# Ledger of designs, part 113: designed miniproteins, single chains

Each design is a single chain, and the fold is of that chain. pLDDT is the mean over its residues in the fold that is shown.

## One batch from the design tools (miniprotein)

Design m3764
Fold by ESMFold2-Fast:
Structure m3764 (fold): chain A 87 residues (1-87)
Amino acid sequence: SELDKFVEEELKRLEEKARKWLESQGFSEEEIEEILKKVREEVKKWIEENRDKLTELVKQGKYEEIKTLIDTQVAWIVAQEAEKKKA
């Protein structure tokens, strides 16, 4: 679907951004891969739970709103998983 293609492209962009940030925080490659795997799983779950709303936003051409929602979700999950690894 158009939504699934947009989500995959945004996830790839945000994962690259998160990887660079996690590297700057001193995480190992193995820790980064674990965090990014969790981010992808949690975001995909959130997309499925909100699929009807997101599909409606796609039909309305509101890609900036979808982008903001995905960016916010990714940032929150990355922050939580990074904090768990530091403890």
Scores: mean pLDDT 84

Design m3765
Fold by ESMFold2-Fast:
Structure m3765 (fold): chain A 156 residues (1-156)
Amino acid sequence: DKLVKIAKVLTFGTVDDSARVRVPGFSALLPVSTYVEILLKPYLEKIKAAKNVKEAAEHILQLTLGGPTEETAIGAARMPIPEVVARRLAAPNLLELPVSLSLSDQELVDAIEKALGKKLGEAALEALREFRAALRAGDLDAALEALTRLLEIALA
């Protein structure tokens, strides 16, 4: 459950439940967080089934890089999505989002802390900075190592 919360924050950043969307087959508007869970379900199941933190980090890294574009695009085509979610799904990865839609390293740590109900401190902020720097550099091995450290800190 904690890994799934971190995965949602890293993939979509801030997702506000005050925003609601129409989903085909539902009579009521759904909270955008519920829509995100439906859209990400195949990846969330892989993260839940992970045998260790490193395996979970591999699946979360795939999500931050846009995941299987085909599965994400199929979800988006069948469901109306908020503009911020649509922009994330259209980006090859979170680093290609407009600055106004991207969270700072501190804002991402704050969002993870809020989702987990605990403080992570400077070590988590450092690991997140290393993760995002590695993603910008295209260094997927360094990104995986930094993300694994972030998850170990978050789960401790």
Scores: mean pLDDT 69

Design m3766
Fold by ESMFold2-Fast:
Structure m3766 (fold): chain A 64 residues (1-64)
Amino acid sequence: ELEIDGPAELGERIRRAREAQGLSQDELAERAGISRATLSAIERGEIAPDGDTLVRLLRVLGLL
């Protein structure tokens, strides 16, 4: 799926995938090259990640 219903749905999907793999927010943020605060905001749906950040997050989570 290349399209989603919005930032909140995307954030929930990222959080669920991260939790399923036992990754902390610090670990996922470090591997994606972003701050923990940015990742937390993305997971809460308050910020939509840019395309590069999204690809990096999905690749780390094995969803791409």
Scores: mean pLDDT 79

Design m3767
Fold by ESMFold2-Fast:
Structure m3767 (fold): chain A 90 residues (1-90)
Amino acid sequence: ASPGLAQKLLEAARAGQDDEVRILVANGADVNFQVGVAPSKIARTSGHTPLHLAALAGHLEAVEVLLKNGADVNAQDAFGKTPFHLALDA
């Protein structure tokens, strides 16, 4: 299992590359991968999933692909925000 698949999925979702999202998911990328919630005050991790990043960026096609592949709409980032909350804040 490549740890780079989850990172590439986050990048593809943020960029709205829906075809790349499909390819990465087909290759076993975790659609619910979460950039780690900060275990300490030093780590500035947002706890974002691919769905959070696609929603924040307004990439509706990437959002739809992720949802069809089992993305959790209730996933919370480090601040307790769901992807829907980030879409409204953008």
Scores: mean pLDDT 73

Design m3768
Fold by ESMFold2-Fast:
Structure m3768 (fold): chain A 95 residues (1-95)
Amino acid sequence: KKEEAEKNLQKAVDALKAGDYDTAISYAEKAIELLKDEPDSVLYGQALVVLAFAYLRKGDIKKAVELAKEVIEKFPNDPTVVSPARFILLLAGEE
């Protein structure tokens, strides 16, 4: 489960780098589904961050902001996910 989620996250990141935002969303959502029973895990937070970046790059600013705020609410003491989530809010004009 965790290893499969990590592989899907890596594919989502690779798709983001390639500019394939629809593929990035698909793989990030697969990682989230694999982690549904452990929503407090760092991998779940990382999957939400990748999904938020993919929506931001695709131009869905509202969805990106909603996902970034969810990360900050659920993982307030984890700088590895809070920092990129705050960066998404900054890019969206929220911070």
Scores: mean pLDDT 81

Design m3769
Fold by ESMFold2-Fast:
Structure m3769 (fold): chain A 125 residues (1-125)
Amino acid sequence: SNGETPLHLAARAGNSSEVRRLLEEGADPTAKDNNGNTPLHLAARAGHVGTVYVILEYADEKGIDLSVADNDGLTAAELALLAGHDELADLLFQYYAALDDPEKRAAVLERIRALARERGERDNL
């Protein structure tokens, strides 16, 4: 094992329904694997926009900050950018910039949701 929780595995797979179920059952979205990656890092690197939305919607409702860096000093937004997911990366940077502004944060979340729908990733949106 590389320190991955079931939530890490579901997020990397883009299984938005399983991610939502695990979060509702008390899975910790701030848990880090052996590389310092949270489930959000893995979903963002893979370009799973719908899964990113589910994780961020949960974090927003619970007041959880997921702007944390992995062991290489990279946030989920930077991993998305390095993986070529430019539109998702831009939205994640905007989400981080809005952590102290609930109205702007909600607007960014709706844009992430809209991007997921545009890309056909409609599960649990």
Scores: mean pLDDT 90

Design m3770
Fold by ESMFold2-Fast:
Structure m3770 (fold): chain A 112 residues (1-112)
Amino acid sequence: SKLGKELIKAAEEGDAEKVKKLLEEGADLKEVLDTSEVPSEGMTAGGAALLLASMYGHLEVVKILLENGADVNAKDKYGVTPLHLAKKYGHEEIVELLLENGADENAKNKYG
């Protein structure tokens, strides 16, 4: 949906207030997106948003997404999780937040 696409963009940009507003307007974190919007078939809007926010270090966006039920263990087509991206890019506060919310620290991806 348009709301799902705007949610992902707001999460990538770190716009926490826009993420909150889009969720209030009915953006569905469980909406399954097609491959035109995300690189993985069957990825949810919440999963894609959480991966991008974790990659770019947007702590407040990560908090909002998790509080609204985004899957902390979301995976792309390569098995990459939010925790993998937060660790790779050195976002220590996001690493701690994801672990506190049940992130699987032993999850494997194609990089090991």
Scores: mean pLDDT 81

Design m3771
Fold by ESMFold2-Fast:
Structure m3771 (fold): chain A 88 residues (1-88)
Amino acid sequence: MEERLRAVGERLRARLGTDFDPLVPSPGGVTALHLAARHGDAELVAELLALGADPAAKNIFGLTPLDLARIAGHEEIAALLEAALAAR
């Protein structure tokens, strides 16, 4: 589990240019799941959810990763996040 968290953190840095902890929010309440949803990375969203990322986490503006996926028009990611919120 810890090795997977580090691997996801390294992928976040590589894809988004930031050193994020996958499960800890940055200043302003932005999580790795918010960034993955905004950028349209469905594989990263699924991996973060599998690691226990909170799909209901709100940033400083009260937006969830689902809200960001919908704003960005990423329908597949919005469906994944809706399923995660409804199921677990």
Scores: mean pLDDT 72

Design m3772
Fold by ESMFold2-Fast:
Structure m3772 (fold): chain A 69 residues (1-69)
Amino acid sequence: EIDEHLAILKAAGVDEALLQAVRDLLEQHKNSKLMVVQHLPGMIKEAAELVKAGKDPSVLLTQIKNSLP
């Protein structure tokens, strides 16, 4: 679930404002055909998997931030 992946990122010190913006965007646009909304859950999962593997998620987190309106 996306909440589990967001919790992993929060525990790793990712900006809570960014994580909240992702949650708000997904809830506001949950049935949207917008490309960013369709791909955000996958990007969040990949970032959380990088953290779990001890890898730097910074590039992907920057891409997520830049994908937000």
Scores: mean pLDDT 77

Design m3773
Fold by ESMFold2-Fast:
Structure m3773 (fold): chain A 61 residues (1-61)
Amino acid sequence: SLEGTYRVTADTDLGFKKGEIVKVTRLPGGKGYRGISLTTGQEVSLSEEGLEEFLKSAERL
């Protein structure tokens, strides 16, 4: 599962900035994910493809 806590390693087009800690969880219904910045409280919805793109700029904690 790609759920977990991640450190952002570069600024993203999703509004997450380098150094933020983002918690990723599956959305209800099993399609897509939710990313919540524990640093700013910003929340985004991610498709599976959007999560794959985000993970290029994130490291798992």
Scores: mean pLDDT 84

Design m3774
Fold by ESMFold2-Fast:
Structure m3774 (fold): chain A 80 residues (1-80)
Amino acid sequence: NLEKVKEKLREHIDKLYEIAKEQGNDELMKELESLRKELDKATSEEQVREIYQKLARIAVKLGYSASELKKIAEELGLNK
């Protein structure tokens, strides 16, 4: 279900935004705001997968581990 995956992905974007805000990382906050807008416009599973890949890159910059990213990918059904 595309809408369910989009909802879960928005939750992860919002959490990363909180972390970026706590770190005072205005650049990553702006990137996450742009990504959230891209997600709202996404109409295919492939577009959502591309958005997840962008989110994963931002998450690494904010201190996320490979295991945390794997858990998110599993929750979203994007393990490929």
Scores: mean pLDDT 84

Design m3775
Fold by ESMFold2-Fast:
Formats: C-alpha cells, sequence, structure tokens
Structure m3775 (fold): chain A 61 residues (1-61)
C-alpha cells in the first residue's frame, strides 16, 4: 500500500503522494494547503513528509 503512493521510492510520502492517498482511500480531493495541514498533524518530525512508520501508524489505527 505505502509503495503504491511512494512514486519516488524514497521511503517517504510528500504532499502530492499524500494527496493521492487521501483521494483514493477517503474519496476527498484536498488542496495543497489542506494536505500540508494533514501532514503537519501527523508528521512528528516536522519535515513536511510522511515516512513509512508514520503512514503505518495512521492506517493501523
Amino acid sequence: MFEQYDKNGDGVLDAEEMKEFLKDRYGVELSDEEVKMVIKAMDKDGDGVIDKDEFERMVAT
């Protein structure tokens, strides 16, 4: 699942990849600003991307 959205294969999801995930999973199309706010709420590292561990915590809950 994570790998389908990690288009770069860099082990993190950026705002564009996260936007695709949210659209596919929840049927919501977010703006770039809205997806950045979602990332900020979940991103413990504050780097503006979601790593695999953060993603797995999100989908496992």
Scores: mean pLDDT 72

Design m3776
Fold by ESMFold2-Fast:
Structure m3776 (fold): chain A 152 residues (1-152)
Amino acid sequence: SAEADKLIAEGDAAEAAGDLLSATQAYNKAGQLYFEQKDYKKAIEAYEKALAVAPEELKATILINLGEAYFKLKEYEKAIEYYKKAIELSSDDKKLQARLYLNIGEALFKLKKYEEAIEYYKKAIELEPDNVYVQKKARENIEKAEEEIKKE
């Protein structure tokens, strides 16, 4: 889109000026717009530009966005890699880590690695025991994975 392309140009100008924060924000927003348009390849290109210039405090969000874009492309192993990197940068955010464990579990389920998927769903439950959404989603996904294991 013209808006996303403009944001890439704004990011390139900010990067050239040494304004890495503005460059990161422009590239990340361009990636989000490409993602909304289902242009996941351009979203990844924009997020990779953002990640290359990102200050540490913005890297986790960009890594999550990369993981989601790779998941949409059905590149599940790449999605897991980026989610794991985001968890490493988010050690103090248990709610975010639990959500990322659910995302890793879902990607492992798509790869038919059902036992590994169950392990990550259990990690999400253990990390956020009072979170109704995490508890429900993880338990439903564990049941589905256990059903698939029984079919093997």
Scores: mean pLDDT 92

Design m3778
Fold by ESMFold2-Fast:
Structure m3778 (fold): chain A 74 residues (1-74)
Amino acid sequence: IDEAEVEAAMYVMGGAAAKTAGDYETAAEYYRKAAEADPALRAEMLRKVAEALEKLGKLEEAARARAEAEALEA
C-alpha cells in the first residue's frame, strides 16, 4: 500500500470523526489534507470540504471547492 494512500485514509477518517462530532471546521481541514495527500481522492475530498463549509455558512468558499472538484473531473 502506498504511504500517501495510507496518510490520506487517516485524514479521511479524521474528517469523518470530526463531522460526526459536529466539528465541521476540523472536518473541512482533514478532508482538505486528504485531498493534498492523495490526488486520486482530490475531487471527492473537495466535495466533502464544500459540504462542511456549507454547514459553517461559508457558501462562497464551498462554491469554490465544488468548482475545483468539477474542474478535476472535466
Scores: mean pLDDT 82

Design m3779
Fold by ESMFold2-Fast:
Structure m3779 (fold): chain A 64 residues (1-64)
Amino acid sequence: SPFEQALEAGKKALDRAKAAGSTSDPDSVATVISQALGDSYGVPEEKREELRKKLTEYAKKLFS
C-alpha cells in the first residue's frame, strides 16, 4: 500500500541520515521525511498522522 511503501522508504531515509552522522532533531527530520514521502507515495490524508507518528517513533529510537 502507499502507506507501507512510504513507511519503509522513510525508515531507510532515517537509517541513511544516521549512517551519515546526522545530529538533527529526530522530530524535525521525521516530520520532513513523512511529509515528503506521504506526498510522493500518495498516502491518504487519514493515514498521514499515523505515518508521521511511526517515523517519529522510529527516529527517536534510532537517534537515542
Scores: mean pLDDT 80

Design m3780
Fold by ESMFold2-Fast:
Structure m3780 (fold): chain A 159 residues (1-159)
Amino acid sequence: LTEPDYTLTYDLSGLDLELLSAAINGDAERVRRLLEEGADVNAQDSVYGWTPLHLAADNGHAEVVRVLIENGADVNATATGPFEGWTPLHLAAAGFRARDPEQTLEVVRVLIENGADVNAKDKNGRTPLDLARDNKMLSPEIREKVVKVLLENGADENA
C-alpha cells in the first residue's frame, strides 16, 4: 500500500538545489516554503561550497538573508575552491552580482547585526574590508559606502 521510498535522497537534493536557486533570485517567499519542506538551510553547492546565505549576500538580497538567518543559517559559513575561506560578508563586501547599492548596504548591516565576523580572513588573510577596498567590480559609490559601514561596525583598518 506504500510505494518504495526511492525518492527521499533525490527530493532532499532537489529541495536544496531549489533553495540555492531561490536565494540567487531573491525569492524570500519561496525560500520560506522550501525550508518548511525540509531543505537544508546550510546546503552547499558542489562548485564553490556556497550556501544559500552566500548566494543571497552576493546578490544583495537582504530579505532572503534575514529569512535564512531566522532559519538557522551559519552567518560565518566558509566557501571552498577559488573562494576558500570567504564568508557571506566577504561576498557582500565584494558585491560581484549586487545591482542595488542600498540592498548591498542592508545585507552588510544584517550580517553584522546577526554575528558576522567583520574581521574574518580568507585563505590569503584578506578581510571583507580588504575585498571592498580592492574590488574594481564595485562602482566607486557602492565601494565607498560598503567600506564606511564595515569601518563603523568594527572592521580593523590595518587587519
Scores: mean pLDDT 83

Design m3781
Fold by ESMFold2-Fast:
Structure m3781 (fold): chain A 90 residues (1-90)
Amino acid sequence: SEVRKKLIEEALEKGEITLNGSKVTPLHLAARFGDLEAVKKILEYEEKTGKDYLKAVDTVVFPEGETPLDLARRAGNEEIVKLLEEALKK
């Protein structure tokens, strides 16, 4: 949806956003929403800027401290899982 895309873009610009008082990374949002194109762009941004969005973040959206990979596995999006597993090997 438009709202989801805007949340990802805002989080990418700022490196993180706050939802209901908790910090959320753009990669967590893209993995949770199954946005393959956003995941690819965010991973490219990490390589360019040196930011690490692959680590666990305890947020109101992801209260169990799940990593983007954990969220992709839960969602069952195999293409995103593969991309995140490949990124973790670098």
Scores: mean pLDDT 68

Design m3782
Fold by ESMFold2-Fast:
Structure m3782 (fold): chain A 93 residues (1-93)
Amino acid sequence: MVSDELNQALLQAARNGKLDEVKRLIEKGADVNYKDKRGRSALYLAALNGHEDVVEYLMEKGADPTAVLVPANLMGREDLVRKAMRIYREQAA
């Protein structure tokens, strides 16, 4: 069963670019679209820290790409927004 600790571990693994750990946590039932009290998701944290491999994996697993755009602090990181949107477009095309 999914616990808050499991979902928080997913956020931490994504923030740190630990793709293998992210994969294990998702397989264990972590919510790919889980948002913390500040509205931050695993996709958001991976994109913020430039972990392109984690971003690609999370989007492949159904992560909401708007999570990259929603947090105001990502507005200063157009490079990461472009990367996430490019991956999204390549998957949609």
Scores: mean pLDDT 71

Design m3783
Fold by ESMFold2-Fast:
Structure m3783 (fold): chain A 59 residues (1-59)
Amino acid sequence: PKVYVAVKDYTATTPYELSFKKGDRLAILKKLDEDWWLVQSLSTGETGVVDKGMLEEAE
């Protein structure tokens, strides 16, 4: 799957969101809409939705 990198820390505010740290690598599982993506953390294995504006392409 395509991997993105978090550009900042984030603490989930709802049960379906993923918490992450700046520099975490997140595998994109599905793009749900224009703003929210379902991802899996490669650091923790946890899945959740994230705001794509907090991610950059890993390359």
Scores: mean pLDDT 80

Design m3784
Fold by ESMFold2-Fast:
Structure m3784 (fold): chain A 75 residues (1-75)
Amino acid sequence: SLEEEARKHLEEAQKALESGDYENAIRHAKKAIEADPNSPYAVEAYELISRAYAKMGDFEKAEEAVKKALELRKP
């Protein structure tokens, strides 16, 4: 399923984030969003992208990712 693909990509993004590979974390998180843009995993992926950009010092991109996560939570 698309949700299962999103979960798999998010797990890969999480591992990259934990290892300090922020660029690969963002890449895998974007793949999770592409697999299922409206799933709970897409929300978590945007939150992860925000954390990765913040770790890289790119606070503008981190804020953009937070806004995307909030948009997806709107009913």
Scores: mean pLDDT 85

Design m3785
Fold by ESMFold2-Fast:
Structure m3785 (fold): chain A 59 residues (1-59)
Amino acid sequence: MMLAVATRDFFSENESFLSFKKGDILEVLEEVGDDFLYVKSLKTGKEGLVPKRYVEIIE
């Protein structure tokens, strides 16, 4: 399972994006282009796109 940690808070009102807080652990499901990841929050179980630059991949 590939995991990423949020390095900052992110908020979006767009349903395609996942909002998160710094330190949240995200399961990386797919890379979407060069700038986005499709992830699942381990905290909430919600899925969505996140900006790749706001997360760090940790395995």
Scores: mean pLDDT 84

Design m3786
Fold by ESMFold2-Fast:
Structure m3786 (fold): chain A 67 residues (1-67)
Amino acid sequence: SKAGEELLKAAEAGDLDRVEELIQSGTADVNARNEKGLTPLQIAARRGGAPNGRIVVLLKEAGATTP
């Protein structure tokens, strides 16, 4: 879905506010995968740092899984 693609882009940008909006919309698949097979959680976890750490927590609370 478009919302899943937007969530992947927000995770790649470290855009915490946009990640929050997309999760709250309820339309984004939090386990969506990009062309490299990475989920929003994996993207945020690989980037590291304060905003990405918060994104990881939000995604996990929204039901995001790794393997």
Scores: mean pLDDT 78

Design m3787
Fold by ESMFold2-Fast:
Structure m3787 (fold): chain A 71 residues (1-71)
Amino acid sequence: MMPSVEQKLREAFRLFDKDGNGFISRAELVAVLGDPDNPVIDEMIREADIDGDGQINFEEFLAMMSKEVKF
């Protein structure tokens, strides 16, 4: 992974991680997207939640974003 891409994703992660706890919760995704009924939120957590803890850490976020780049 290129450092410039990692830096951009790290900034995006900080925007989602409003509490600064190192994890993105479902509530933080709702706050960013503005739609608590959006099924995409649950799909994003499911796809990125590699550890099964119900929250997205930075490594899981990078893995999810890397998948979205492929064609």
Scores: mean pLDDT 65

Design m3788
Fold by ESMFold2-Fast:
Structure m3788 (fold): chain A 70 residues (1-70)
Amino acid sequence: EDEELKKLFEKYDVDGDGKLSYVEAGELLLSLGFEQSKEIGDLINEVDKDGDGYIDYEEFKELMKKLKEL
């Protein structure tokens, strides 16, 4: 499970810096069939605990968990 999420994360982490921009995260979610909506944007903002405009791998796992609960 985590290994597949890590591979998906790395695929969209074009810079290889271990972080996804909000745009990259949105594109990844769209590829998984999630709609680009205010709710998705609010969840992305909620998991970005550092407030730096990027989502690291731990924040990404948290986002995926919340989306499945939604």
Scores: mean pLDDT 74

Design m3789
Fold by ESMFold2-Fast:
Structure m3789 (fold): chain A 67 residues (1-67)
Amino acid sequence: SEFKEAFSLFDKDGNGYLSTEELGTVMRSLGQNPTEAQLQDMINLVDADGDGQVNFEEFVALMTAKM
């Protein structure tokens, strides 16, 4: 899927996580233009541990909820 391909392009370490900056870049590659504040809000909604990173399942949930 497009989400999986976009995610894998930015998950260079293979850890299965994206930073806020990487999430913004992925969303722009999918035709969306979130602000920095919107990215922080999205991370906060799914980041149960407060580490500021998003895994693939959380990423798909965010994309599905926003689209």
Scores: mean pLDDT 70

Design m3790
Fold by ESMFold2-Fast:
Structure m3790 (fold): chain A 61 residues (1-61)
Amino acid sequence: SQERLDEGLLAAASGGDLAMVRALLALGANPEAKDRHGRTALDLARENGHEEIAAVLEEAL
């Protein structure tokens, strides 16, 4: 489901799993989806210092 893809993208971006971020975006995860605190996958990648994931997400937005 879309909700599962979006939740997975947020988790992968927070955890630094670049391969999973790429896979979930390819499957149609919404890069604009927000967590319960209003943070996007890009926000989470930046907060956790995952620079390559942040770059991939910036291109998806």
Scores: mean pLDDT 87

Design m3791
Fold by ESMFold2-Fast:
Structure m3791 (fold): chain A 60 residues (1-60)
Amino acid sequence: MEVEAVAVKDYTATKPDELSVKKGERLLVLKIIDGEWVEARSLETGETGKVPRKYLEVVE
């Protein structure tokens, strides 16, 4: 299920499959990978990658 989310903190990717995000950046959560990680697409850049769940807040 695709849901819109906002990054609540800056996150810098540490591995090639991760996505860097800025606080306030809007993303689509594409898949929940596990309790710690989601696959998301940035609505600002169009890039896709893994982001820690703690850095995202779901937007209704």
Scores: mean pLDDT 80

Design m3792
Fold by ESMFold2-Fast:
Structure m3792 (fold): chain A 96 residues (1-96)
Amino acid sequence: SALDEELLEAARFGDLERVRELLAQGADVNAADADGNTPLHLAARYGHLEIVRVLLEDPRADPTAKDKDGKTALDLAREYGHEEIAALLEEAIAER
């Protein structure tokens, strides 16, 4: 949907307020682009820590989703050197 596409764009560009607005309007937190990137993948890759937190607040969020290259948001956070994001994703995946 248009809301899902806007959520992916907002997550990629670091627009925290727009992410919150779109989620409140019913955008799919697990929306995927043509490459299989979810909002979590994009926020993790581009270092948007607060957006990662907001996305993980949604209990429907799947932090284990894989893109077309088989990479999770955690894999991208590690690859791009975003240590705090990697720690948040490790905790979300562990959930014990």
Scores: mean pLDDT 90

Design m3793
Fold by ESMFold2-Fast:
Structure m3793 (fold): chain A 60 residues (1-60)
Amino acid sequence: PGKRAVALADFKAKTPEELSLKKGDEVVILEEIDDQWWRVRSLSTGEEGIVPKIYLEVVE
């Protein structure tokens, strides 16, 4: 639903479905897939992928 979040730490993708992030990267939350993984879009690159939600802080 277009909520923004910020990466709290660096995350390195281990599969093609995952999105690598650097600490401070802004993303849009596209889908909460389960209780641990969110599908997001990077605002800097426009790339989409899944990231563990513990790496993200939702910003209002």
Scores: mean pLDDT 83

Design m3794
Fold by ESMFold2-Fast:
Order: sequence, then structure tokens, then C-alpha cells
Structure m3794 (fold): chain A 159 residues (1-159)
Amino acid sequence: SEELKEKLKKEAEKLFEEAKQLAEEAKQKVDDLKQTVLGYLSRIDLYKEKSEERAKEAEAQGTALLQQQSQEVLNLLQELASKAKKAVDLYNKVSKELGEEMAKKAKELISDVANYALNSLDLVAETAKALGFDELAAQAQQAKDEISKLANDAIKELE
């Protein structure tokens, strides 16, 4: 039915637009994470000059903050990937060609968000390491590994 194909296309496009909106929200959360954690690192470095005990407490707090904010990014990436996959599945019901075109766009969207997050976390990890905050640097590396795994798994499901 032509009506059914048009309805499926509209629902798929709506889901993909929702995925794009979540991608922009995820990038904003990455920017917030980067600004918050780098700002916190600057304050910890100042505390290190005055009290080693206060610097250690501040590093633990910064590590917990990074863990919380990176989890928010992971949740948004998972949700956008889920919506993008549903859009691909609906386009595949219309035609294989439309499904393949949407799968390409979905992979590009997931990769773009993941790379944006990974680049910001690299800067956080390098900055923390340079300042001697190895626990915070390790947490940034863990967040990178989790984002890479989620993005790679989501892209593989679209192949």
C-alpha cells in the first residue's frame, strides 16, 4: 500500500530527527563536561600548592563528577543510536535502497557524536595526566573506552 509506505517513511524521518536532536544534546553535554572538568582541574592544581590532602579530596570529587557526566553522554548516545536503528528498520520495510541510505546517515551521526566526545575526553585525560592527577586521567580513559565500545557496537548493528 502506498499509504503504508508513506506512513512508514514519515515515522522513520521523525525518529531520525529525534536522533539528530539527541546528538546535539549529547554534544552540548560533552562541551559542559569538558568545561566543568577542565575548570575543576585548574582549581585542584591550585589546591595542590597549598595542601596535598585537599588536592587528593578534590581529585576524588573531580573523578566522580567526570564519571557522572560521561554516563550522561553514554545514555544520550545509546538513545540516539536506538532511535537511528529504528528509523533504519522502518526504511528497510519501505525499500532496501532507502534502508541502506538511512543506515549510512545513522552511522555518520553515531560516529560524529562519538568522535566529538572522544576528542574532548582525550584533552581531559592529557590535561589531568600533565597535572599528575592519574586517577582522573584513568577515569577519562575508561569513559573513552565505554563510548568507543557503544559506538562500535551500534555501528555494527547497522551493517
Scores: mean pLDDT 89

Design m3795
Fold by ESMFold2-Fast:
Structure m3795 (fold): chain A 57 residues (1-57)
Amino acid sequence: MLYRAVRDFTAVSENHLSFKKGDILEVLKEIGDDFLLARSLRTGETGLVRKSDVEEL
């Protein structure tokens, strides 16, 4: 399912995804209540994204 980033984020952890506001992310799996495992369609990178940083399309 496709989500849009609502803010910029620079990951400092190896498990987190960096993204820019407006990036489209493909959600692969939900991780608990607060996180998604997603792939950036801009960069092809995969990582954890906080649900509050994205909106569902």
Scores: mean pLDDT 83

